Designed miniproteins, single chains, continued (3). Designs and how they scored, part 29

Each design is a single chain, and the fold is of that chain. pLDDT is the mean over its residues in the fold that is shown.

## One batch from the design tools (miniprotein)

Design m9039
Fold by ESMFold2-Fast:
Structure m9039 (fold): chain A 73 residues (1-73)
Amino acid sequence: MKRAEELLEKRRELGEKFLEAKDDPEKQKELFEEIIEVGKELVRLKAEAEGADVEEMLKRFEKVAEEDRKLLE
């Protein structure tokens, strides 16, 4: 699954940029949302590969993301 490897690398790069933006909270929020979008795509690919319910897995992921988003407020 080459696409998943590319998304994992992109998520790693976004995480590094997030840490670099320590003094820019607005940029950190933007990078966090990009990390969440990459995470959603990874969850979708995993669900499709496993024959799982994509919608249910995305809802679980979004719940965790919402909790994490509160830490950036």
Scores: mean pLDDT 78

Design m9040
Fold by ESMFold2-Fast:
Structure m9040 (fold): chain A 72 residues (1-72)
Amino acid sequence: HMEFPDAETVRAALAKGLSPEELLRILEGMRQGVDDALARGLLTPEQYAAVKAALDEGIAEVRRILEEEKKR
């Protein structure tokens, strides 16, 4: 059972004390896995679009947090 990582999941993980850098690496790995699954015919274009949208939102949120943390 695979759940799609969305903005809610990202926020929950950050609230539990995961580092934004680790979350970004995990989300980028998931994106690569989803691209591979599409290339292998394991995902429909509709499923791919939904997962891609959720991942892109999660990655954007984590990147915004990292930008703020790097700025000193």
Scores: mean pLDDT 72

Design m9041
Fold by ESMFold2-Fast:
Structure m9041 (fold): chain A 80 residues (1-80)
Amino acid sequence: SMAQLQQQMVDSITNQLRGLANELSKTKSKEETIAEINDVHDRIKRQMAAYLRSQGFSDAQIQAFLAQVDKAVDAIIKEH
């Protein structure tokens, strides 16, 4: 289903961003790590919104997806 695909994409993005944050935090300051995660997050939001529209997702579904990604990024930033 579309909802299952969205959840799989959110989980994949969350795992990738958490991995990136953990890797960056080994060599970069907290401020540099947060800045890099925010940059990647902004890029992902733009790319995913365009992709989901091309796949026939509604604006409401896209907003719900991006809200889940935003929540995941907020959690990752709070961990660092």
Scores: mean pLDDT 84

Design m9042
Fold by ESMFold2-Fast:
Structure m9042 (fold): chain A 55 residues (1-55)
Amino acid sequence: SERFRQLALDTAERLLRTTDLPVATIAERVGFDSLAEFTRAFTERYGRPPSALRA
C-alpha cells in the first residue's frame, strides 16, 4: 500500500543518512525488489536520488 511504501522510503532515507550501507542493500532491507524501482520511488518522494544523499 502507499502508506507502507512511504514508511519504507522514510526508513531508507534515515539509513542513507546514518549508515554506510550500499544503496542496493538499503533498498532490499526496506522491501524493494529492485534498485531501479527503489531509486524511482525515492526520487518521486524526495526530489533527488538516493545517491545524492551519499555525495
Scores: mean pLDDT 82

Design m9043
Fold by ESMFold2-Fast:
Structure m9043 (fold): chain A 72 residues (1-72)
Amino acid sequence: MEEEGEKLVKEMVEIAKENPEARPFLEKALKEALERAKEVIEENSEASEEEKEKLALKAMVEILKKALEEIK
């Protein structure tokens, strides 16, 4: 999951470099991903630190994938 998330971030950076017009959209997607990660952590307050991290990363990856599909 972490490796997938890092790969998505690198892809977003490449798109932002080649398409400066996409930067506001990518910034919005990152903000939404971070907000969702916070929500997931709050919803799973009783889970272990490791489980919270995995759930948050999964939620972020799903949002970022949708954003990249919209651009492509």
Scores: mean pLDDT 75

Design m9044
Fold by ESMFold2-Fast:
Structure m9044 (fold): chain A 79 residues (1-79)
Amino acid sequence: SAAARAAEAKAHNEKGKELLAQGKYEEAVAQYQKALSLQPDYAEAYLNLGDALEALGLTDSAEGARKLALQLDPNLPVK
């Protein structure tokens, strides 16, 4: 169901945030990508993906992810 997919996407996003806080940037990216595969309009997951990509030095990819996040939700806090 759509509700089950959204819940699973949220779980992957939360796991990504935990991994990002631990400095496990590549693992965080994989979790955010999984969240986005389940819910492609998940603006917060794009924003968090951008943070992880920037931590890996992938600045152009990080900017792309942040732009997609703002396109989906203009009220997201961008850092």
Scores: mean pLDDT 87

Design m9045
Fold by ESMFold2-Fast:
Structure m9045 (fold): chain A 98 residues (1-98)
Amino acid sequence: SANEARLEELVAEAERLAREAIRLLDEAEAEEDPEKAKELARKARELLDEVHRLRDEAIALGASLEQEVRMAVAVLSVAAAMTALVSKRPDLKEVLFP
């Protein structure tokens, strides 16, 4: 159905954005320029906010338990990466956890 197709699109997009956010966090960890590192971290945070928006839309559309678990894994994976990054780069804390 159109609703089932839309739900899978939302879940797949959330997973894609979560992977992109983790890549940006990895780039921020390696970045020697503190201002560039902060911009990479800010972009990763913006992607996490979009993952939350997509998750909320999917839940409102009646996402299955499997879809809810996939969305939760996407959110938690980014949150874990952000927490790990802050332990190595305390300068990024205010950007990642404002």
Scores: mean pLDDT 90

Design m9046
Fold by ESMFold2-Fast:
Structure m9046 (fold): chain A 80 residues (1-80)
Amino acid sequence: KELSEEEKKKLEEIFKKVDKDGDGTLSAEELKEALILLGFAPNPLDSFVQALIDKFDKDGDGTLDWEEFLEMMRALKLEP
């Protein structure tokens, strides 16, 4: 199952909002804020955030770009 265009648009708005550096990638701290904005508990476990980065970070730079963020959200949202 794919994310809808409406879901991708909402995720893009959140991505841009938490991307404080404007570099098109999310650090672990920025990803944690994105998860909070998406309705996760106020303090997502750091181990959970790091596991998401480790799994979806194809570049190995410790951050998630837009495509990696979409892949992560697809995995999280399509199995509620």
Scores: mean pLDDT 73

Design m9047
Fold by ESMFold2-Fast:
Structure m9047 (fold): chain A 86 residues (1-86)
Amino acid sequence: MTVVITLENASPGAALAALGGAVEAELKGGELESKVEGDTVTLTVKDASPEGEEAARLGAQGAAQNGGSLSVSRSGDTVTLTVKAK
């Protein structure tokens, strides 16, 4: 499955938490790609294991706790975790 973490106007702490989760997901058998466009950071983990999906989700939750809100959506084999700062 594919896990996408999108960070909008993230604080440094939120970005670090999300990146930590994405890296852990890669270590559990996924392929991590990062993209930065202005104030938006997108971390994509392709071929994530179920354990990798959980790690990415925990990272996104950590990012939200560092001054944002988390929304989760699923579409087929893709899980999108959007963290939006105030």
Scores: mean pLDDT 82

Design m9048
Fold by ESMFold2-Fast:
Structure m9048 (fold): chain A 100 residues (1-100)
Amino acid sequence: MADEEAERHLKRGQEAYKAGNYDEAIEHFERAIELATDPVLRAKALSMLAVAYADKGEIEKAEKYLDEAQRILDTLSDEEVIEVTPYYIQAAIALNLAKK
């Protein structure tokens, strides 16, 4: 399924991010967003994209993608929100640190 490919890109993006390869991470997260049909996967990928942009100091882009993730969260069930929350919190922390 497209979502399996999206999940692979999300994982590869997270691995690139941990290695400090932010541009590679961004490319994988963007591909995950394009492929994801599951709003939970899309919200996770948008949150991680916001993390990568925040760590690059691109505050306006980070805010844009975190806002897009929040819009998806507003449409999800409580159970689905719990799955996305760790990703969203990582992005919110990264953005707050980048604004200093």
Scores: mean pLDDT 87

Design m9049
Fold by ESMFold2-Fast:
Structure m9049 (fold): chain A 67 residues (1-67)
Amino acid sequence: LDELRKRIEELRKKATPEQQVALDALERMLDNLERAIKEKTISPEAYRRFLDLLRRALEGLEAELKK
């Protein structure tokens, strides 16, 4: 999870105000996922599914910002 958080921070350096809103949403989802793990309220299968979705969303934003 620290890896994804650092990637969000790097993207913030070159993101537009509109893209900052998307990054804020991803960061909130990451915070919620960390909390669910800590509180043991998420199954390993659900954790893997949400982690994959977060990675895909972040990859999409990285691709958009590379252009």
Scores: mean pLDDT 78

Design m9050
Fold by ESMFold2-Fast:
Structure m9050 (fold): chain A 114 residues (1-114)
Amino acid sequence: SAALEAEAAGRAGDDAAVEPLVELLKDEDPLTRAVAAVALGRIASPLTVEKAVEPLVELLKDEDPIVRAAAAVALGRIASELTREKATEPLKEALKDEDPGVREAAKEALERIE
């Protein structure tokens, strides 16, 4: 399954998985989107910064709170200058999210990116 493949790619830390994982961020299945976001956060390479930061910022507004929380966690793990530039204000907005898990993930992400 796409979710299992995304999890394996994240554990391996393989840059070759970055582009396929970015595509999975658009998957119809919210579990697949969440697992792809977490996998990108685990890889956290310069290619992940270039390809995933803006798509992950968009997922902070996803319909599913599990996906929004996963996006916040991934942005905190990717922690780069581009993440600070692109994600700081969206993560501050996520501190006001209706879901307590999303609020906690956003708080931790902001503490990591500073």
Scores: mean pLDDT 85

Design m9051
Fold by ESMFold2-Fast:
Structure m9051 (fold): chain A 46 residues (1-46)
Amino acid sequence: SLEEELEKRLAERPFITPNDLVIEEIKRSAEKHGNKELAEKIIKEM
């Protein structure tokens, strides 16, 4: 799940913020689904 991957990445890189990892996952998901506009909207609301 997304939460498990996020938790694992935070454990490996404790010096980056959780928001940075969430943004990376949103962008990756958007690339997979071809919906960059949705990703930009979500990031803008954060």
Scores: mean pLDDT 68

Design m9052
Fold by ESMFold2-Fast:
Structure m9052 (fold): chain A 60 residues (1-60)
Amino acid sequence: ALAHRRTAEQEARAAELVRLARRLAEHPELTPEDIGRIVREALAADGLAALRAAVAALEA
């Protein structure tokens, strides 16, 4: 059993969060405060899945 695997998964999730946040930052209508709020709300709800859905909706 590899306990270190959880750390790698957390780091991968963090990297994906950063990429999604950068996508949000490409939208000039969103302020840094808006981006921070979206990320916090997504993490509180469904984590990465909620953030992915928010970015997809914004890009539609």
Scores: mean pLDDT 70

Design m9053
Fold by ESMFold2-Fast:
Structure m9053 (fold): chain A 64 residues (1-64)
Amino acid sequence: HMKKLKVTVPENFDPSLLEGLAKAFGGSAEKISKNEAILTVPEDKLDEVKAFLDAAGFKYEELE
């Protein structure tokens, strides 16, 4: 199963760079605005991805 997170990044960060992070966890990312991207990641990796985003100081919202 795959889960989606909407991630908000600082204005000086390109959210398309989150594609590399998502791919490292077996997922993908899509830029939706200048400071937002949707990350799609495996459910079993969701907590690890959230921990990484928390450590980076990025805001995120889990999508149903």
Scores: mean pLDDT 80

Design m9054
Fold by ESMFold2-Fast:
Structure m9054 (fold): chain A 74 residues (1-74)
Amino acid sequence: DDEAAARALAERAIELGLEALRNAKTLEAIKLGIAGALGGIGALAELRFTGDAAAALATARAGLEVAEEGLKRA
């Protein structure tokens, strides 16, 4: 369901965003790592405080894409 998917993708976005930060050698990789991790945290906050699973899922997907790009550039 959207809630379970949002939670899983949000957690993955945080994980990959933090990995990008740990491995970052460029400012771009740092920015993308931070943005990805914050996107995941934002998705969890949306789920917790609004109950809007569809919105949380969209935020989690966006955060994951940014985190993955950050990891590629780390």
Scores: mean pLDDT 87

Design m9055
Fold by ESMFold2-Fast:
Structure m9055 (fold): chain A 79 residues (1-79)
Amino acid sequence: MSPEEVRKISEQVLELAKAALEKGKKDPEIAKKSAEILKETSKYFREQAKKSKDPEASRILEETAEELEKIAKELEAIA
């Protein structure tokens, strides 16, 4: 994928993660399930970064994985 495509997908995924964080603050069960999903998604993005031959795409994937992990940790703290 191009860096532009990766950036578009990353922005969409991060917006969904932020929405999950907002919902999780009101429901500990949602917080727990969302944290598990985001941790798995973060691992997937890190693996895609390793496979990427484009340094910019790899960087975007790694930064997205780090942000998803941070949101997952916030959700774990709520749950």
Scores: mean pLDDT 83

Design m9056
Fold by ESMFold2-Fast:
Structure m9056 (fold): chain A 99 residues (1-99)
Amino acid sequence: SEEERLAEARHALDGARQSLEDATKYIEKAEKYLKEGDFEKAREYVRQAETKLIAAYLHIAAARFFAPDDPEIQAEVDELYKKAKELGKRVDELREKIR
């Protein structure tokens, strides 16, 4: 039903938000360890951030799939997708510095 699809989309948005929050924390830890010269810990936190970004993109795709015609949900999807891209850029910059 429409109600069930909207509930699934909202659940996916919650998952995307949590994954992006986790990715942000791992990126911040990677940046901290890079500044301290601990390249091994920086690499491990970059890997954890990458895993959370993959999870975020899957949740975003799920929300878009379950409620493609809901303008409020799709606006949140677009905002989370922009955030995921910005975090992905930070991960790429970190990988360049630690390799």
Scores: mean pLDDT 91

Design m9057
Fold by ESMFold2-Fast:
Structure m9057 (fold): chain A 80 residues (1-80)
Amino acid sequence: SEEDEELKEAIEYLKKLNEELIERAKKLSKEEREELLKETEELYKDWIEKLKKKFPDKKDFIEEAEKIAKEGLEKLKEIL
């Protein structure tokens, strides 16, 4: 379905964004990493809320996106 396509694309985008953010964080100072973490937490929270609003019946995909977002944030915290 169109919704399944959009959610699959969103999940793949999130995975790629996590990888990019982790690589970017490795090049930053401690203070810059702390700012990146805060910005990423806000961005991911807003993005997940938007997905929940747009696709309220696609709970499994939303849960997967939330899990991937959380994993990315945890990896960023490990690099700090």
Scores: mean pLDDT 84

Design m9058
Fold by ESMFold2-Fast:
Structure m9058 (fold): chain A 57 residues (1-57)
Amino acid sequence: SALEEELVAEAQALGLDEPTARALVRRLLEAVERGAIAEEDLREALRVAARHRAAQA
């Protein structure tokens, strides 16, 4: 989907490789579907998680 590709590109811009970015995005989208995080918090959760993961690499 267009949203998934936008989020993957944003995670890659924050320092993740494509497979890691895509896995993270899919996990977060699944969390939204389960109600574990609100849709309006998705992009902030992505940025926080991506920066944390990039810093550990």
Scores: mean pLDDT 83

Design m9059
Fold by ESMFold2-Fast:
Structure m9059 (fold): chain A 81 residues (1-81)
Amino acid sequence: ALARLAAIRAQIEAATTLDQLEAAGREIIRLAHEHLPVTTAIGVSLRVIGLLEDARWTGDLAAAKAGLLAIVDDIEALVSA
């Protein structure tokens, strides 16, 4: 899980388009459903979807990156506990 989170973090940091952030968001959702309790995975999925939906309407790539990185940090804390 941690190695995949590190890869997703690097993918987010390297992203220059919303399509690339959407791909990273899908990887976060997949990892959450594979490694976290169902209710937590649903919560993560809703956070990712809402953030990417907002980014699509605003075009704010920097805000989208910051939000996805915050979700990755929260998942790292959960899987390390």
Scores: mean pLDDT 81

Design m9060
Fold by ESMFold2-Fast:
Structure m9060 (fold): chain A 100 residues (1-100)
Amino acid sequence: SMADLEALKATIVLALRTLVQEALDKGWISEEEAEELLALVDELERRLATATTLDQLHGLVSETMARLRELARRRGAEELLAAIEKLDANITQIFAEARA
């Protein structure tokens, strides 16, 4: 349903914001790096507002996860990269189950 889709959008955005905040709190990233990552999450949230299908949502999320991983690799934030990869695996499983 659209309500289920909207709930999934909100859950993913919150999970990403929480991940960035925890990385900042743990000292894995600087405040400047956190702002850069949150800007990507804000862009995702805006783009997700136009998504009306699970496939559109999955595509936008997958693109954002790839960009977050690349940024973490470029910055040498190894702990953040591991946390992103774990979240990406969990999100991928959620989408696989939703399509089954």
Scores: mean pLDDT 87

Design m9061
Fold by ESMFold2-Fast:
Structure m9061 (fold): chain A 61 residues (1-61)
Amino acid sequence: SEERTRRNVELAREVKRMIDEKLTPEQAEKRLREVGERLGFSPEELENILAHARYLLEQEA
């Protein structure tokens, strides 16, 4: 749906900002949980997103 697409785009922008700002994995995970819950992601979706974001941040370090 359009709403789901918008939420995914907003989360992706936040992930890019965290990578650009060189946040630690722990800082990024905290931010992603807060933003993801605000945007309405399920706990399962959030765990998947957190695992992926951790991978991306470690590759940029």
Scores: mean pLDDT 74

Design m9062
Fold by ESMFold2-Fast:
Structure m9062 (fold): chain A 55 residues (1-55)
Amino acid sequence: LAEEGIRAVEQGDIGRAAQLGAKAALEGDEESAREIAEALRRAGYTDVADSILRL
């Protein structure tokens, strides 16, 4: 999940990255959710990253 989400951010597919981050958070995979959120935050999508971490 983390690798796929980070790759989505790198490719500019923010929708896919958000879906993968949300999936990780809802499944209890806090590590993957955090890594995807960090990638989104580095890319300038702070609101999306914060939404994932609030799930």
Scores: mean pLDDT 82

Design m9063
Fold by ESMFold2-Fast:
Structure m9063 (fold): chain A 64 residues (1-64)
Amino acid sequence: MKAELEREIDISLARMMISVARLALSRGKKSEDLPKLLERAREIARRAGDEELVREAERLLKEL
């Protein structure tokens, strides 16, 4: 029960971080913080066990 709620929160947080990163990239804003944001999103997605979000974060990191 507690682990399920924690997983849902982590998935939502990772999705928000990935959305922010995509928006920054679409606006041409390449900053040193962007790789850190994506690395954090990947870590959170991995902790939550969401392989789709892990792959999404890794794809965006490769595009930097």
Scores: mean pLDDT 79

Design m9064
Fold by ESMFold2-Fast:
Structure m9064 (fold): chain A 60 residues (1-60)
Amino acid sequence: LGLGEEGSAVRIVRDGRTVLIGHRNSIAAAVLGAGSKVDTPFVAVDLDTGEIRGISAEEA
């Protein structure tokens, strides 16, 4: 996905839901106002449920 750069995010649609995947800092700033932290370099945010999931470098 090439998400190693801060400020990068990719929007993915799956099962009729929209998911934002990006670098932890980019997603927090754009969607959550930097209010959320995870211990992985990337995160996935499900925009329909509001769920935040950490993604390892191997998954991203």
Scores: mean pLDDT 55

Design m9065
Fold by ESMFold2-Fast:
Structure m9065 (fold): chain A 59 residues (1-59)
Amino acid sequence: MKEALELAGKGVEAFNQKKYKEAIELYKRALELFKKEKDEEGAKKIEYFIEIAKKELEE
């Protein structure tokens, strides 16, 4: 599996476990890799997940 997809998957798993800080860290790492690969759809999806996780973290 591509490293970006692997990190994104780990982020989703952390989010499902309500480990929002860990999810954000993993999503940020995945986002950097998607941007390097010029995967605009992957990058947008991860940015959306980061925003959701940040909102959950504040509540």
Scores: mean pLDDT 80

Design m9066
Fold by ESMFold2-Fast:
Structure m9066 (fold): chain A 58 residues (1-58)
Amino acid sequence: KEEEMLKIVEEVEREVLREALLAGRTPDAERAKERAKQALIEAGFSEEEVEEFLKKHM
């Protein structure tokens, strides 16, 4: 579901921001996309669903 996928992406973006703040750096958008894709696949979404979602929202 799109809402469930959005929650996962938001959590990943928060984690990337937290890591960047601790390291004194700006968050890396490409790193966030990579981690979001991995997190969505681990949550049980197919690679095709994840790619389609990321194309529309990132």
Scores: mean pLDDT 77

Design m9067
Fold by ESMFold2-Fast:
Structure m9067 (fold): chain A 75 residues (1-75)
Amino acid sequence: ADALVEAARAQLERWIAEARALGAEEAVRALEEATPLILEAARAEAEGDLERARALAEAAAPAVRRALEAVQKAK
């Protein structure tokens, strides 16, 4: 059950490290903001609560979008 949450955590750690390497501090902050929502979505999915997983993923989308825009500006 926790394997999906750990996979999501590892992926977020990779994205945050990449954003830091680019000097994209706003992207790091946005990814850190999205982290609890993404991990909760992964946990809800692992528990079979697909409606909650979807709602949490949708709540995380604005922060993920801000992170992508900040990375694009840093390049």
Scores: mean pLDDT 82

Design m9068
Fold by ESMFold2-Fast:
Structure m9068 (fold): chain A 55 residues (1-55)
Amino acid sequence: MMDGIRRAEERGQAAMKKVNEAKKLLKEGMSVKEAAEKTGIPEQAVEDLKKMMKD
């Protein structure tokens, strides 16, 4: 069993799901803090995400 590969894939999938949710919340006008709380992503990561989304 290849734990390293499995854990990397699971981490990526979970992170991508939360990132997409945070992006959606930010586009709906939700604040960085609220998006972070709803998705469980750290506020700093949500801020970086908002910066990357550049309208």
Scores: mean pLDDT 70

Design m9069
Fold by ESMFold2-Fast:
Structure m9069 (fold): chain A 77 residues (1-77)
Amino acid sequence: MDEENAARALEALRKAAEAKKKAEEALAAGDEEKAKELAKKAAELAAEAREALEAIEDPELRRRTEREMEELARELE
Protein backbone atom coordinates (compact mmCIF):
# COMPACT_ATOMS: atom_id res chain seq x y z
CA MET A 1 0.00 0.00 0.00
CA ASP A 2 2.66 2.57 0.96
CA GLU A 3 4.64 1.88 -2.24
CA GLU A 4 1.41 2.34 -4.23
CA ASN A 5 0.82 5.67 -2.47
CA ALA A 6 4.38 6.78 -3.28
CA ALA A 7 3.93 5.83 -6.95
CA ARG A 8 0.53 7.56 -7.03
CA ALA A 9 2.01 10.77 -5.59
CA LEU A 10 4.75 10.92 -8.23
CA GLU A 11 2.37 10.00 -11.08
CA ALA A 12 -0.20 12.60 -9.99
CA LEU A 13 2.54 15.26 -9.79
CA ARG A 14 3.73 14.46 -13.33
CA LYS A 15 0.15 14.59 -14.65
CA ALA A 16 -0.43 17.89 -12.83
CA ALA A 17 2.65 19.39 -14.52
CA GLU A 18 1.49 18.12 -17.94
CA ALA A 19 -2.01 19.56 -17.42
CA LYS A 20 -0.44 22.90 -16.39
CA LYS A 21 1.63 23.01 -19.60
CA LYS A 22 -1.46 22.20 -21.69
CA ALA A 23 -3.40 24.93 -19.87
CA GLU A 24 -0.65 27.43 -20.75
CA GLU A 25 -0.72 26.30 -24.41
CA ALA A 26 -4.52 26.61 -24.53
CA LEU A 27 -4.33 30.11 -23.03
CA ALA A 28 -1.68 31.13 -25.59
CA ALA A 29 -3.99 29.83 -28.35
CA GLY A 30 -6.88 31.96 -27.00
CA ASP A 31 -8.94 29.01 -25.72
CA GLU A 32 -9.78 30.37 -22.27
CA GLU A 33 -12.44 27.71 -21.58
CA LYS A 34 -10.03 24.83 -22.27
CA ALA A 35 -7.32 26.59 -20.26
CA LYS A 36 -9.70 26.80 -17.26
CA GLU A 37 -10.62 23.10 -17.52
CA LEU A 38 -6.96 22.07 -17.71
CA ALA A 39 -6.02 24.38 -14.81
CA LYS A 40 -8.76 22.77 -12.67
CA LYS A 41 -7.45 19.32 -13.62
CA ALA A 42 -3.90 20.35 -12.70
CA ALA A 43 -5.09 21.61 -9.28
CA GLU A 44 -7.04 18.37 -8.65
CA LEU A 45 -4.01 16.26 -9.59
CA ALA A 46 -1.74 18.34 -7.34
CA ALA A 47 -4.19 17.77 -4.45
CA GLU A 48 -4.21 14.02 -5.25
CA ALA A 49 -0.39 13.98 -5.11
CA ARG A 50 -0.44 15.59 -1.65
CA GLU A 51 -3.14 13.19 -0.39
CA ALA A 52 -1.12 10.20 -1.63
CA LEU A 53 2.03 11.52 0.08
CA GLU A 54 0.13 12.05 3.37
CA ALA A 55 -1.30 8.51 3.13
CA ILE A 56 2.20 6.99 3.31
CA GLU A 57 2.46 5.47 6.80
CA ASP A 58 6.19 4.62 6.65
CA PRO A 59 8.08 7.81 7.68
CA GLU A 60 11.22 6.81 5.77
CA LEU A 61 9.34 6.13 2.53
CA ARG A 62 7.36 9.38 2.97
CA ARG A 63 10.58 11.36 3.36
CA ARG A 64 12.13 9.76 0.26
CA THR A 65 8.94 10.34 -1.74
CA GLU A 66 8.92 14.03 -0.64
CA ARG A 67 12.52 14.35 -1.87
CA GLU A 68 11.66 12.73 -5.22
CA MET A 69 8.65 15.03 -5.60
CA GLU A 70 10.84 18.09 -4.91
CA GLU A 71 13.41 16.92 -7.48
CA LEU A 72 10.67 16.26 -10.04
CA ALA A 73 9.08 19.68 -9.42
CA ARG A 74 12.45 21.38 -10.01
CA GLU A 75 12.98 19.41 -13.26
CA LEU A 76 9.51 20.43 -14.50
CA GLU A 77 10.10 24.15 -13.83
Scores: mean pLDDT 82

Design m9070
Fold by ESMFold2-Fast:
Structure m9070 (fold): chain A 69 residues (1-69)
Amino acid sequence: SSMALETLHRGARVGAELLKLNRDKGMEVYQALSAAGRDDSQLPEAEKVTEEGERWLEKERRDAEAAAA
């Protein structure tokens, strides 16, 4: 449980830092991190998705699949 909390904090920090620089990109990263290991129903809804964000998410998805295989 404490390890899960530490992982959550790490993900939140990464997402928050990116959110500060690029809100749209930060939202995509935050959603990707949430989808990877969280069921956070409190996540804000992102209405805009950048092409760069989609490309980044695709790469992360492929990396996750490669790690699982």
Scores: mean pLDDT 55

Design m9071
Fold by ESMFold2-Fast:
Structure m9071 (fold): chain A 98 residues (1-98)
Amino acid sequence: MSPEELAREIALKLRIIGLEFELELVEKELKEAEKSKDLKLAEEVLERARELVEEARELLEEARRLGNEEVIERAERVLERAEELLERAEELVKELKE
């Protein structure tokens, strides 16, 4: 691996860790919105979920260009989690809007 490829791999792994952390926080906020039936919190979670899906898609494209299988698999899992979070947030907002 070239020094440039190693630097890109490290940068992608750090971005994956950051997105995994953000997903955990937003998933907890979604659960709180579900329990409290807080429409405003649910709408905030929905907007953050949309942003996380976009970031995860960009990350996955970069991981695929790098060609590291471990990084690709982790990026795919992050995207799946973000898409699931978005779907759940959309359903909650729809339910709470009467």
Scores: mean pLDDT 87

Design m9072
Fold by ESMFold2-Fast:
Structure m9072 (fold): chain A 79 residues (1-79)
Amino acid sequence: AEYTVVVTGLDKESAETVAEYAKSLGGEAEIVEGEVTTVVVTGLNEEQAEQVAEFAALLGGTAEVYKDGVLVRRYEPRL
């Protein structure tokens, strides 16, 4: 199964922190700057994807975990 984590609502510094964490777990991470800063994480298993999503929520972001393109979990900001 392919897991993708989409994170929104973080500032640039927090987005970079989440991206580095995802890469440390062996994933890929892209930061997309626009009207809102978005972090897209791929290449992780389910447990690792959930760890990244929870970490992003702890930093004040919203994280959505997709399995094979289907939304399976949503983490709301913890701040």
Scores: mean pLDDT 84

Design m9073
Fold by ESMFold2-Fast:
Structure m9073 (fold): chain A 79 residues (1-79)
Amino acid sequence: SKKGREEVLKHIREAVDALARGDLEAAIAALEKAVEVAKKYNLPKEAIELLEEAIKALEAGDVEGARKLLEKAVEVLDK
């Protein structure tokens, strides 16, 4: 699953960069790709749930909550 982990982390980075630009639509799209890749490579369910919660936070306009959820997802993936 190293390849899947690397690809998910790439998409999380793309989402963080989009948030830095104020581009919520691009951030959500990047996280949707991260979820798709995480499911494809059967990555930890906890990481997938955190990514899905981050998408919901962004849909609600909660950028700070989304960033905290993404930090937790990265910690789960780094195990």
Scores: mean pLDDT 88

Design m9074
Fold by ESMFold2-Fast:
Structure m9074 (fold): chain A 56 residues (1-56)
Amino acid sequence: SEIDERAKAFVDLAKKLNMTLEEAIKVAENIAKRMGYSDEQIEELIKKIKELFEKE
């Protein structure tokens, strides 16, 4: 899904920038809100980011 692709790209970038999981979540949430994502879409994006950070 588009959210899965965005989560993967964001996690890859965040790790290259040496961001913590908490920092990555805050940045992703703020960007998604500015892009007009719904609360449900933001929740799904954060869930995917947490999952990918744990596996990588």
Scores: mean pLDDT 80

Design m9075
Fold by ESMFold2-Fast:
Structure m9075 (fold): chain A 55 residues (1-55)
Amino acid sequence: MLSEEELLEIIRKAKEFLDKTDDGVELAKYGEQLRAEALARQAARPDLPPFRVTF
């Protein structure tokens, strides 16, 4: 499970980037990257690397 701190940081970064960037393509790519990172953090422990690194 993700820590509350990590989740809030991802949300904050997403919102700040959203406000600064008007390019849908770049925005979608960045959002997908953040989501993939969050999912990887949930699937993998800090001691074990994820068996599936999407991106």
Scores: mean pLDDT 64

Design m9076
Fold by ESMFold2-Fast:
Formats: C-alpha cells, structure tokens, sequence
Structure m9076 (fold): chain A 77 residues (1-77)
C-alpha cells in the first residue's frame, strides 16, 4: 500500500540523511528543469500524462522527504 511504502521510505531516509539530502536536491533540480522547459514551450498531452504518472509514483517519496526538506530549508537560512 501507499501507506506502507511511505513508512518504509520515511525509515530509510531517517536512517540515511545523506541519501535523503541528495534525493531532495535531485527532485528540486528536476522540478526546476521541468518549470524552465514548460516556460519555454507547451508540453504535449503525452508528456503531461507521463509527468502526472511520475508525480503519482513519487508522491510517497516526496511525502517522506518533505519534513527533512523543511528542516534543511531552515538550516540554509
């Protein structure tokens, strides 16, 4: 289930904060790249569908990383 996957990911990232930080940076870089691409051109229906699938698959990982990302944001400022 999504809940079990979220728990597993949360435990993994808390046990390995270095991996969590790297993954947060990767996801933020991906988001920035997609935002830049969308600003430069219109995404096709196929590309939008693929991005929606990617977002759904990444949802538990993002949810597990969000508290860590919030803590890192406070540390950077």
Amino acid sequence: SMEEKLKELTERFRANPEEARRRIEELLARQAALAAAEAAREFSAEERAALEREARELEPEVEALLPIAEELHEELE
Scores: mean pLDDT 78

